Designed miniproteins, single chains, continued (5). Designs and how they scored, part 57

Each design is a single chain, and the fold is of that chain. pLDDT is the mean over its residues in the fold that is shown.

## One batch from the design tools (miniprotein)

Design m17964
Fold by ESMFold2-Fast:
Structure m17964 (fold): chain A 68 residues (1-68)
Amino acid sequence: MVSEEAREAFERLLRARDQAEAVAALRELAKHDPELAATAFRTFSTYVPHRFSAADRAELAAYLAGLV
């Protein structure tokens, strides 16, 4: 089961208006559920690429690799 904190972070990712909000939400999600964060990163970078810049994707990939 997904924790309440992970669920809140995931919902923030879905509601993110810009890349900064999306990155912040994904980092928060990674603190509570790194597997879900890795899955969300793969999904959202593919289906909603406008929420992540190339630099943000590289930084998030490195961050998630350190947590998983």
Scores: mean pLDDT 68

Design m17965
Fold by ESMFold2-Fast:
Structure m17965 (fold): chain A 49 residues (1-49)
Amino acid sequence: SEDLYSHAYSLATTIKLQAQADKSISQEDKEGALKLADDLLNKFKNYYN
């Protein structure tokens, strides 16, 4: 549903912000985390199409 996707988007945004804020994480690991969050959103979107 649209509401569930909206919640997933909010959660993914929080993950991205936390990954970017964590200075102990390498740039490569940050990029990996951001990409995984985007992949999850794409999979979520497919369940509603």
Scores: mean pLDDT 75

Design m17966
Fold by ESMFold2-Fast:
Structure m17966 (fold): chain A 85 residues (1-85)
Amino acid sequence: DEYLEILERALEWLSEKLIEKYKKPEVIAEKKPPLLERMREELKKNPLPPKEELLKELEKAIEENKDTNPEAAELGEKWKELLEE
C-alpha cells in the first residue's frame, strides 16, 4: 500500500529526470499527460539506458536533490536499492 505509493512517486520523479536528461526538451515540453503516460510513450522511442547507467543516473539525481527535495532523494535511494537487488 504505502510502499507502492512511494514507488509510484519515485518512478514519477525519476521518470521526469530521465526524460529531461535522455530525451529532447522540445518533445518533453509538447507533452502534458501524466508523467507515467509520457514515460511509456517516450520509452517506445528512446528506451532507458542499461541498468548500470540507470543506477548512476539515480545516484546523481539523489545527490542533486538531497538538499532541495530530500523526500524525492530518499525515494530514489529506495528505488536504487530495489533495482540493485
Scores: mean pLDDT 60

Design m17967
Fold by ESMFold2-Fast:
Structure m17967 (fold): chain A 72 residues (1-72)
Amino acid sequence: MEKLVELKITVEGEDGVAHNEKTGSYLKVKAGETLTLRAVLSDKQVEGMKALAEEVKKQNPNAKVEFKEIPL
């Protein structure tokens, strides 16, 4: 099943960084900016995006992370 997924990351006060130890990947969000990722994803890919959202929250406790799933 396909879902429209929207991940929004807003960082307040300081620039945000999230690092994935397995892949060595990281993302940066400037303070006061919102990073928006939107894609039509399979259920398996949605699980990956949720894992990314949890990692961002873990590494950036002051970040606002919103994850939305819209069935198609």
Scores: mean pLDDT 69

Design m17968
Fold by ESMFold2-Fast:
Structure m17968 (fold): chain A 59 residues (1-59)
Amino acid sequence: LKPGDKVEVVAGPLKGRTGVVLAVSEGATPLDGSTKVALIEFDDGRRVGVPASWLRKIP
C-alpha cells in the first residue's frame, strides 16, 4: 500500500467506502503491536486514518 493508491474499505464501520491513500504510517497499537495505518482521503473529501488490514487496493 502506497500514497496515491486507490482503495476500498472491506471491513469495519467504513465498509464500502472508496478513497485514495495520502500516507502510510506504521503504528504500534497496545492491542495488535505493529499495525500499519493508512490516511485515506474519501470521495467526499474527508480524511480518516484506517488500518491497512481493512483496505483493498482497486484499479
Scores: mean pLDDT 73

Design m17969
Fold by ESMFold2-Fast:
Structure m17969 (fold): chain A 108 residues (1-108)
Amino acid sequence: SLDDKLLELARKMLEAIKNRDFAGLREVLSELTRLTLEHPDNPDAVALTLIAGMVLDLFERPDLSREERDALLAEMERVIATLKNPELQEAARGILEAVRRLADERDA
């Protein structure tokens, strides 16, 4: 059930990114933070919470240089690689791709 909940939250995060729903992103981060506190030894809950925080930082910081954004995206990719659940890793790769597309749109 925890894996199912993490996968649900990853999918909600992807939809929030696509819709530019910052309130939805904050809700997902809040829920992930709660789950991480309840399950501090679950590495996927910790990793997904870090990913959610990085996504929110990228959206809240339009002042970031291209190099700083690329470094954050590379760090997100490294965190995604640590995910143990393959379905969650696939969902998180979708999140990374959506964030990359939005970053590219801002530079166009």
Scores: mean pLDDT 85

Design m17970
Fold by ESMFold2-Fast:
Structure m17970 (fold): chain A 70 residues (1-70)
Amino acid sequence: SLDEALKAEAPQAIRDAEGIIEYIKNNKLSKSEFAALETAARLHIALAEPYDPEGAAKVREKLDEVVKER
């Protein structure tokens, strides 16, 4: 089912979100580039949240700190 497929991909979605956050931290980005990457990271977090709510919450906290420091 789609739900089982999404559950199987949840760990990768967390890794993808973490990778985007690290890219944001390590690169000088325009406002548009930052907004696009933040949106992408939040999408990956949202996809993982039903299957790994604790992991999703930790990654969201990391993203929110990066956004706050902008």
Scores: mean pLDDT 87

Design m17971
Fold by ESMFold2-Fast:
Structure m17971 (fold): chain A 94 residues (1-94)
Amino acid sequence: MERGREALLILLSREENISLEEARERLEEAWRNSTPSQREHLEILLRSFEEAIRRLGLPPSHPEVQEEALRLATERLRERVAERKGRPVSEAEA
């Protein structure tokens, strides 16, 4: 749970080329300014990191955790994007 956030902060720091402190600030700001879809993506990322840590029993900073979590998150995000992109205008349109 808390470790999942730590792992996500490490990933964000790496991807954005910023410090961990700036990554924390950016994650807070992204959550606050996110659309419902972006918020769902962040939740998928957090859960993916939590599961990777739980399965591997390794710290958030470990490369294995980062790789597993990213693969899990990427798979789930691609599934969501495919569903959205492949579905035409419907009754559930928001």
Scores: mean pLDDT 71

Design m17972
Fold by ESMFold2-Fast:
Structure m17972 (fold): chain A 86 residues (1-86)
Amino acid sequence: MLRVGIAAHGDAAIHAQAEAIVEALRAAGADAELVDEVDLSKYDVGVTLDGGPNPSTTVTAKDEEAAKAFLEVVAKAQPTLAALLA
C-alpha cells in the first residue's frame, strides 16, 4: 500500500485542504495521514501545502516507483484530488 504523509503550513483553510487530501487518497486506496513534517524514510510520498504569500503544493517521492504509484492513486481520486493539489 502506498504510504503518503501530508504536512500543512498555514492557516485553518490550508489545514482543511490537507485533511481533504488525506481523505481523498485513503478513498483511492493509499495509506495517507497528516504529519507535522514529511519524512521520506517513513513515507513513500510527501505532500507539503504552504499557505504563505505565494501558496504552493509540493509533492516529493522517495523514488521513481513511488512517484508512479502516486500518479495512479491521483488518477483514481479524480477529480477531487486534482482540485486540491492545484
Scores: mean pLDDT 77

Design m17973
Fold by ESMFold2-Fast:
Structure m17973 (fold): chain A 95 residues (1-95)
Amino acid sequence: SSMDRSRRISNFMNNMNSIQSVNTQHSQQGQQRVIQDLTPINDVIATVRASGLSDSEKTNLITEMYRSALAWAQRFGDQEASQQIQQQLQQVQQQ
């Protein structure tokens, strides 16, 4: 359902916020922060791709996840993550 999708995206966003907060507070290296921030996206997307959903529904869900992650990255000023997520969004939209 759409509520289940929203819940999954919200949980993902909360996990990313927690990771970014810890990395910022403890002065982690930029490359490590970006890698850590993208790991939850890749895990959720892999789950969606392995699901029994239609190709159209998978594309819509993955697009929403990347858009949410992009908004999160922009909110915290993570320019490198924003660029990587925008590139992935363009690839998904071409399919």
Scores: mean pLDDT 63

Design m17974
Fold by ESMFold2-Fast:
Structure m17974 (fold): chain A 59 residues (1-59)
Amino acid sequence: SPVEVRLVGEDGSTASAVATKSGDYLVAPATGTWTVELRAADGRWLPVETVEAAAGQRL
């Protein structure tokens, strides 16, 4: 089942998953530290991982 995911930057900026024919993926919009969050069934965003990424990096 699809899981809704997003990236949250240190400045509070967000980036949603990109949908493609090959599946959904996260792309870092800028170089920096990003928190991966999953959307829970109750609509809350849960932080699951923190990653350091380069701009355009697929996560």
Scores: mean pLDDT 76

Design m17975
Fold by ESMFold2-Fast:
Structure m17975 (fold): chain A 67 residues (1-67)
Amino acid sequence: NLLSLKEEAREKGEEYGAGLKGLKSEESAQQFRAKVGEKRAEEILAEARKNEKTLLGKAIQNWMLAD
């Protein structure tokens, strides 16, 4: 339903935003891995390194959808 989609969008937006912060320092990367799990965190960090603009776009889009 719409509420579930908005909640999922909010979680994804937070996840992508945290991934971007993880690129700034090892401490932030460790916190991100602890929150979403090692495998998922590495996947997002790899995407962020490859295409930071795409990850930023996903974060913004999900933030808008959550509202």
Scores: mean pLDDT 70

Design m17976
Fold by ESMFold2-Fast:
Structure m17976 (fold): chain A 75 residues (1-75)
Amino acid sequence: IEWGEIGKEFLKAVRDGDLEKVKELFEKAELVPSEDPAWDMLDDEGRSALELALEAGHLEVVRFLLTLKKKIAPK
């Protein structure tokens, strides 16, 4: 699985707890064909965005990431 700039920046924003940035990057991801499971992204070490948010204690980011899972599930 390869990452573009959006993936790397998204994980950084998640780790930093920057909810506004996370939301902006999600909106950009919606413009990308939904053939890519952006919500299932892992970093180079195999850590998910949700795991990074939980480790950092950013609950608002965690809640947002959980809502993304449900919105991407549609066909």
Scores: mean pLDDT 64

Design m17977
Fold by ESMFold2-Fast:
Structure m17977 (fold): chain A 87 residues (1-87)
Amino acid sequence: SIEELIEEAKKELRELMESLGVPEEIIEKVIKTFEKIVKEKASDEEIAKALSEIGKLLEEAGVPEDDIKRIITVMLEKIDEVFKAQE
């Protein structure tokens, strides 16, 4: 189901960020943003803006650039998977 796909994506994103030492407060913000994007069927422009804001939050939290790129890439892949499953 779509709900199971979203919950699995949230779990994988959380586990990735935890493994990279991302603070829990930032993890919660990223997961909430992901959930909002997929539930509201955000436009490409809205997704780009949200990911830019997440990137800034991760940078301000001291997450290395390569880890930020990995998190953003995985998040985009999970957004695409959910959107494709809804089509």
Scores: mean pLDDT 86

Design m17978
Fold by ESMFold2-Fast:
Structure m17978 (fold): chain A 60 residues (1-60)
Amino acid sequence: MKIVIEYEGDKATITVEGEDTEKSTKTIPKEIAEQIIEHIKENADVEIEKEGNKTTITIK
């Protein structure tokens, strides 16, 4: 599973890609996006790539 988070001011756009499923995109507050990222880091084996305002999380 791949999660891409793009920050725009006080908002974050999250795009989730499954193995063969359609892309799901949702815009949420930045604070909530940061809480989701921290929860994923604590509960899953992840690879995180950060490029400017874009954060890519790959769940293994």
Scores: mean pLDDT 75

Design m17979
Fold by ESMFold2-Fast:
Structure m17979 (fold): chain A 71 residues (1-71)
Amino acid sequence: EADELIAEIERLVGPEAAALVRSYLGNGTLDVEDLRRIVEDPELTEELRKKADVIRQMAAGGRAGAAALSA
């Protein structure tokens, strides 16, 4: 169930977003119902895409992206 929703998130917004939600699911910040809402709600999907873009820039830019997230 959770893996199916994570796969759908990866399909919609990419592997960085899928990794992020998997981490939040693992630490209890998100549950399966939260993942379902993200997939079903275009507004939440767009917010997750924005976060995925930041992570992608961090991975590509290294230091600069990490510094932005750490304040």
Scores: mean pLDDT 68

Design m17980
Fold by ESMFold2-Fast:
Structure m17980 (fold): chain A 77 residues (1-77)
Amino acid sequence: SELDKLLEEYSRRYVELQHRVDEAVAAGDTAAAKQALREMSELLREAIEKFRELNAPPSVIAQLERDLADVEAALAA
């Protein structure tokens, strides 16, 4: 389904951004880590909007909202 394809695509993009954060943190590059976190927050906002339009399960939306809150908290620190 369209929803399943988008779930896989957004999951892949999210994991790639998580790796970029991890690499930046390991390198001591705070600016690169924050940039990757900003891209994660943008991806999560896009995903939440798109998945709501496609009537994704409430559990999926709730998980994305928690992930967004965690990323926003990391950016505020």
Scores: mean pLDDT 87

Design m17981
Fold by ESMFold2-Fast:
Structure m17981 (fold): chain A 61 residues (1-61)
Amino acid sequence: GATKPLTAEHGERLAKAADELLKQGIITKEQQSSAYTMAAKIHEKNGHEELAEKYRKLAEE
């Protein structure tokens, strides 16, 4: 169980996993956008506004 808040590293791993799964045809573009939205929220909670903005823009594609 997660006893600690998600870190910026978790956000990066989530986005990277979504990219790999989309490349393999396992998930849809909509699911990748949802992962990017979650990565943006994780980065924002960790005070990384530039990374949060990067993933928000990727989620809007």
Scores: mean pLDDT 78

Design m17982
Fold by ESMFold2-Fast:
Structure m17982 (fold): chain A 85 residues (1-85)
Amino acid sequence: PTVQDVQNNINNINSQISTMSPTTQQYGNQFIDLVRQLVNQGQITRAYYASNSAYGLVSNRTPDNQQRATQMFRDMVDGITSILG
């Protein structure tokens, strides 16, 4: 994966979450910021798979997937934060 692949995932996630609840947008934006920090640290593979997994959930556009996406954003924020300190 490349930085451009990660940026494409970020753009797709932003497009999807912009139609979701303010809470989902808040956690989604925190997740995106942490993904960008992974890229800045050269952890492009981790950034790619994290963002790709998130995009997969938000792209399916069901209420169940919106709840799952919010939970994933929270879980991944916790996971990425543990990597970044």
Scores: mean pLDDT 75

Design m17983
Fold by ESMFold2-Fast:
Structure m17983 (fold): chain A 75 residues (1-75)
Amino acid sequence: MAMSKSLQGPEGQKLIEQLEKEIGEGVVSRSTIRKALQIYLLKGVLSARDLAKELGISQSTASKILNAMKKVGIL
């Protein structure tokens, strides 16, 4: 249901852009960042391994996303 709507609004898009800048432009797609945020909102804090499994990405990439989320202040 509609939790995705707040991530499609200006505030959600700004957060995704901020996370992309922290991770590195072109390292991870915005769609992957959005999915990571959705997983966090649904399940709470996950380990890098669990997040990597849910997204089908490497554990190192999942760790970069979690570190970016922490730096932005959402963890």
Scores: mean pLDDT 74

Design m17984
Fold by ESMFold2-Fast:
Structure m17984 (fold): chain A 68 residues (1-68)
Amino acid sequence: SREEIAEEVKRILLESGVSEEEAEEVAKLVLDGKLDEAQRLLVRLYLQGKISVEAANRIGRLLREAEK
């Protein structure tokens, strides 16, 4: 479900050291179906060095699943 995907995205972000506020913002965008905005925030977090390429790829796959 979209809720399970949002929870997993938040978990990956928190484990990567992203703040709870930023992780919740991304998760909320996933729940709201704002996947383009979620993807933009993911790219920013990656460029800021807050997540690894492996984490970014994992979350990217989850966002694709949420699009259904």
Scores: mean pLDDT 85

Design m17985
Fold by ESMFold2-Fast:
Structure m17985 (fold): chain A 57 residues (1-57)
Amino acid sequence: SAAENAAFLHDFEQLWKADPEAAVTRLLTTPGLNNAQRNYLISFLPEDQREKVRQAL
């Protein structure tokens, strides 16, 4: 749902600020993420981190 998506994105942003490695692990291990959610998460990140996440996916 939209509310669940918003909560997930918010939690991911907070986790990314605190622990980027844990955030990448969550992104890779979360089932059911659609391409729009993944693209949003990637585009939100700084340039160096975007490449790291793309390579891990």
Scores: mean pLDDT 71

Design m17986
Fold by ESMFold2-Fast:
Structure m17986 (fold): chain A 90 residues (1-90)
Amino acid sequence: MEEVEKELRELAERYGISESSLENARLVRETVVQAVRDNPDAYLEAARAGAARTKDPRAHAALAEFERLKPDIDDPENAYRAADAVLDAL
């Protein structure tokens, strides 16, 4: 996680993106990760509703990935991937 944040900061400096924007993106992602871990069923239902409204194949693929990862949501890697899938589906 911290190593990924360092890589993102280095990319931001190279492309002129502000560090505060990266920090805000990180806080949003961490908030979603925690929420998914606390209430995976509620977030899965929200993702299903979002995917149904968009008709976007990408949103449907993200929903399918969340459903696949949900049984092992206590694994931090799966929690982060599920959070990314929720953000893509919403």
Scores: mean pLDDT 65

Design m17987
Fold by ESMFold2-Fast:
Structure m17987 (fold): chain A 93 residues (1-93)
Amino acid sequence: MKEILERIEELWERAAEAYHAGRLEEALRLLEEIRELAKQLPEELREAVLVGVDLARALIEQADEATRAALRERARALAEANPDLAAKVDEIL
């Protein structure tokens, strides 16, 4: 599990760097890799990571405000249970 979380952290940092550099296709690809790795996590951690990926993807794809608000609210609820993962979501925003 620790090795999977470390890999997800590495991919989050790379996705954030790609996003800030305007490399949106690379950022989206890295988010999909995170989603695949999240399938190997326990249910609570998996849910938190997947919500973070969905929120980041919605920002990159410029989803409507209602969709972004709904994902942010869901991310906030899950972040209260997993503060370490909340910090990773904030890094990509």
Scores: mean pLDDT 74

Design m17988
Fold by ESMFold2-Fast:
Structure m17988 (fold): chain A 70 residues (1-70)
Amino acid sequence: SLKDLIREYALSLGYRLTDEALEYLAEKLKGASDEEVKKVVEEIARIADERGLKGPIGVEEAEEALKRIK
């Protein structure tokens, strides 16, 4: 599923997303290609790294990633 792709790819980059962030991204990325989905997740990882986040990454970072990619 799209949520599984998002979750697994984020984990491969060393980050866990909240359930709220996963639901948000699954809704916003409906119909997106796997390449587009991975690009958004990579931008989330970049934002998390820039902000020094160690815990699960939330909706705020997901929203910011979508703004940067648009």
Scores: mean pLDDT 85

Design m17989
Fold by ESMFold2-Fast:
Structure m17989 (fold): chain A 80 residues (1-80)
Amino acid sequence: DLFERILEASWRELGLELSEEERRRLRELREEYEKMQKEKVSLEERRPILEELAELGDEIARSLLDMERAIDKLIEERKK
């Protein structure tokens, strides 16, 4: 999947910018996210992992969170 390859590339690039402790945390979060993807866990349930990845500087995780937030706003606006 192209999206999975983009995520992996993002994580590799991020790892070059991070400290040793942050790289360890990135690996932990990455493994957890990959496990969730294999188990087909919903995007909503994966949100805490994406938030932690975004805090480490993962631009792809941040983009996913921004997209989900935009969808939530659109739903609220339509509820009117």
Scores: mean pLDDT 73

Design m17990
Fold by ESMFold2-Fast:
Structure m17990 (fold): chain A 115 residues (1-115)
Amino acid sequence: MEEVEERIRELGSRDNVGTAIALAATLMGLSLEEIDQLEKMADDVKEIARRTAEALLDSVEREHGYQFSPEERERLLKEIEKALQEGLENNDLDAGFVKAQEIIREEIARHEAHH
């Protein structure tokens, strides 16, 4: 297994913060050095939530071919960041991800309903 893939797998099975870092690393294609830097910020729950939210939104835009306006993107980032931060702080990252996915799905449905 590639060293990056092994590190992501280890983080994803460790704890809620590790899972968030593993998701961001996978979505953004982070190097081992970048993963190490993100892990060093593990006590900064807000920064971890923010980077994970950015990675999720970038992944959605790429997958669905959407280009959100700067205003829509900033609003979505704040909503997703808050959901993930609350999940991390409450040691319930699964609830945070479910909420983040609901926010994304509702926005996608809104865009498709207008086109």
Scores: mean pLDDT 73

Design m17991
Fold by ESMFold2-Fast:
Structure m17991 (fold): chain A 86 residues (1-86)
Amino acid sequence: MEKDLREAELLLEGLGKLMKAYDKYVEAKKAGDEEAAKKALEEAKKAVEETIERGVELGLSEEEAREIAEAARAAAEALANKVLAK
């Protein structure tokens, strides 16, 4: 249970940060602001790195933390792409 709770905590924290970054990306793309869109993608990359560091702090391995961080990024990106497809 302890490890499962840490993995869930990391995933939720990572999703929150990445969803915020990708929401900014979607807003920038809709506005035609390519500089703001690039900045939002850079924030998303930093959110992945911060999520990996947080996972290690929570007692996960770097590999486990990276897998969770990448899953969060992929989910946020997929949602952003659905919004932009309209």
Scores: mean pLDDT 83

Design m17992
Fold by ESMFold2-Fast:
Structure m17992 (fold): chain A 71 residues (1-71)
Amino acid sequence: SKILELLDEVLRNTPDPALAIRLTGAQFSIERKDYDTAIAELREVADMLKEKDPELYKKVEEIIKMLEKEK
């Protein structure tokens, strides 16, 4: 899916292991159609990226917006 493709792109472009673990968790939640959990995990990632990497922050926000439409 486009959501999983974008998530994989964000995962490949983050050097932070803590963010990578959370992004992987969000991927599993999306695959299980547990969108509420996925959105919560991605919002935590977005908060961590807001100051560190504004470009990745924007991509994570796009993924969250797409997931909100799936609910």
Scores: mean pLDDT 82

Design m17993
Fold by ESMFold2-Fast:
Structure m17993 (fold): chain A 100 residues (1-100)
Amino acid sequence: DEEIREYEKRIEEDPNDYEAYYNLGLVLFEKGEYEEAFVYYSRALTLAEYYLGPTHPKVIELLENMIEVLKKIGNEEKYKILGEKLEKKREEILEVQKLK
């Protein structure tokens, strides 16, 4: 698969490129490979939290995309758990804003 190979090469060249992980997850999601898409979104989330911070808008966006994947898989228990994590991140954003 040409598109998958391109993003895999980007990850090899820059393992901190969270956008490459995100885009690989998106390609897999569009191909219906939801479980693999979830794995790559999870990697992108870890990198985005580390480099951008846990309350960055991109972290929220990744959590929302991961919830969409879990809905496609039909794993209601896991998407509820991620929904709780997303709500916690939104609370952290409010707390950070309060401290400013």
Scores: mean pLDDT 80

Design m17994
Fold by ESMFold2-Fast:
Structure m17994 (fold): chain A 59 residues (1-59)
Amino acid sequence: VVKKVVEYELAKSPAFKAILEKALAGEPISREEIEAAAKEIGKSEEEVLRGIEQAVKAL
């Protein structure tokens, strides 16, 4: 499990942090924000979505 490392790297992206905050508040997340985060950190959209899903489920 590389949860801490992944979280740290993704947290560097303002877009990902904003998405995470919206998810925790139960607000819908736009695909545009997901694409922006993926582009900035060099990850796939799918990986960003999975990170968000994990954070919400961990609640």
Scores: mean pLDDT 68

Design m17995
Fold by ESMFold2-Fast:
Structure m17995 (fold): chain A 100 residues (1-100)
Amino acid sequence: SEAEAALRQISEIAASLSEEEREEVEKVALEAAKRIAAAKTDEEIKEVLVEMYKRLAEILEKHDPRARELYEVMIEYVKGLSSEQLEGLRAAAQADLAAL
């Protein structure tokens, strides 16, 4: 629920992004999805997600300084993910890439 609240606030900040910034966010997310789909360990998936959230925080903090703190909530959430949840994320990333 704390992560859900953070994602809602992040989405509200993201509504203020320019077209160029939205394209940058999409590229960051796609690069992360490709790396997650290819990941061999739970630790690799977590590292990719943490790196992605740090990059997204840098983009969004220009619009709202709260973005950094909100993404720190997401990073802490990622650290607590189970192997089952991480495998679910990897499977979802593989399915999304196969649909492209």
Scores: mean pLDDT 86

Design m17996
Fold by ESMFold2-Fast:
Structure m17996 (fold): chain A 75 residues (1-75)
Amino acid sequence: SIEDVVNEFLELLSTVLPEEVHKEIEEGLKKLVKENRIDELILLVQTYLEIARSRKEPEEVINRLEELLKKLEEL
């Protein structure tokens, strides 16, 4: 479900982003879920995937973002 994908995304972001931005990201993602804005969720995951690649984050992080993107595209 969209909620499951968002929860996985938030869990991943909590490991790479400072805690001070976590609540703002959570509130933004909850709004997108409520409005069923799958298009904007896809764009956000794509954006973080590009950032992770540019920062040379571990392949595990990149692979997990790619998996989340695929799950969103199937919704």
Scores: mean pLDDT 79

Design m17997
Fold by ESMFold2-Fast:
Structure m17997 (fold): chain A 86 residues (1-86)
Amino acid sequence: IAEELLRTAEEAGKRVALVGDEETVAEVARLIHELEEAIQAGDVEKAVAYARRLAELVREVARRTGDEALDRLGEKIEELARQLEE
């Protein structure tokens, strides 16, 4: 689950880099880095919190741009975060 979450987050970050503004791209990259660090530290609570914030931001970009693939990636990140929390 953690490795799939990181892979999905990285995929979302690459797509945001194509359609997002500079500030949003930087924030998404920071959240992905913080998520990776939390997972490596075994801090599940922080990993879930960063993943949920990332999913929220990714889906906000999807809503503004009409990018259905980004919306699906955000939804998948949210679902994987829920599974990690269990």
Scores: mean pLDDT 81

Design m17998
Fold by ESMFold2-Fast:
Structure m17998 (fold): chain A 56 residues (1-56)
Amino acid sequence: ADKTAQIRALYAEALERMKKLVEEGKKKGLPKQQIQDKVTDLSLEAQRRAAEIAAA
């Protein structure tokens, strides 16, 4: 499979997960900072996974 296509799909799915996380966090009344920290963690994990795909 095309690595570029795999990376694009990975980031698209990560973005949707981040959007859902923000919405659920707001519904649960989590502080904005905690929501941002969780989003940052998901972003860093997606970047790490993309680097692994690119290196393979």
Scores: mean pLDDT 82

Design m17999
Fold by ESMFold2-Fast:
Structure m17999 (fold): chain A 94 residues (1-94)
Amino acid sequence: DKKKKADLRLIKEAIELLEEAARRAEEEGDFDLAELFREVKRAIEELVKEGKYEEAAKVASLAIQAVDYYREGDYEKARELLEEALKLAEEARR
């Protein structure tokens, strides 16, 4: 399934980017933002464990956007997107 392969690739990319962003945020002393990056990573991993690859990929897409804003120095927009990603993941698990 081409869709499943694309979703899994996006998920893997997001997990790697989120872990890198979490480490950098901790190094910069933003422990709250680092925690949000790790919470989104855990939410994606949980959806994958449940076989919810399409929902995990949607959360992953928001996470990648959040990391992009973080790299641009837009910390508020990064936080908003991470919170949206967590809400989407929570709805998918309910």
Scores: mean pLDDT 87

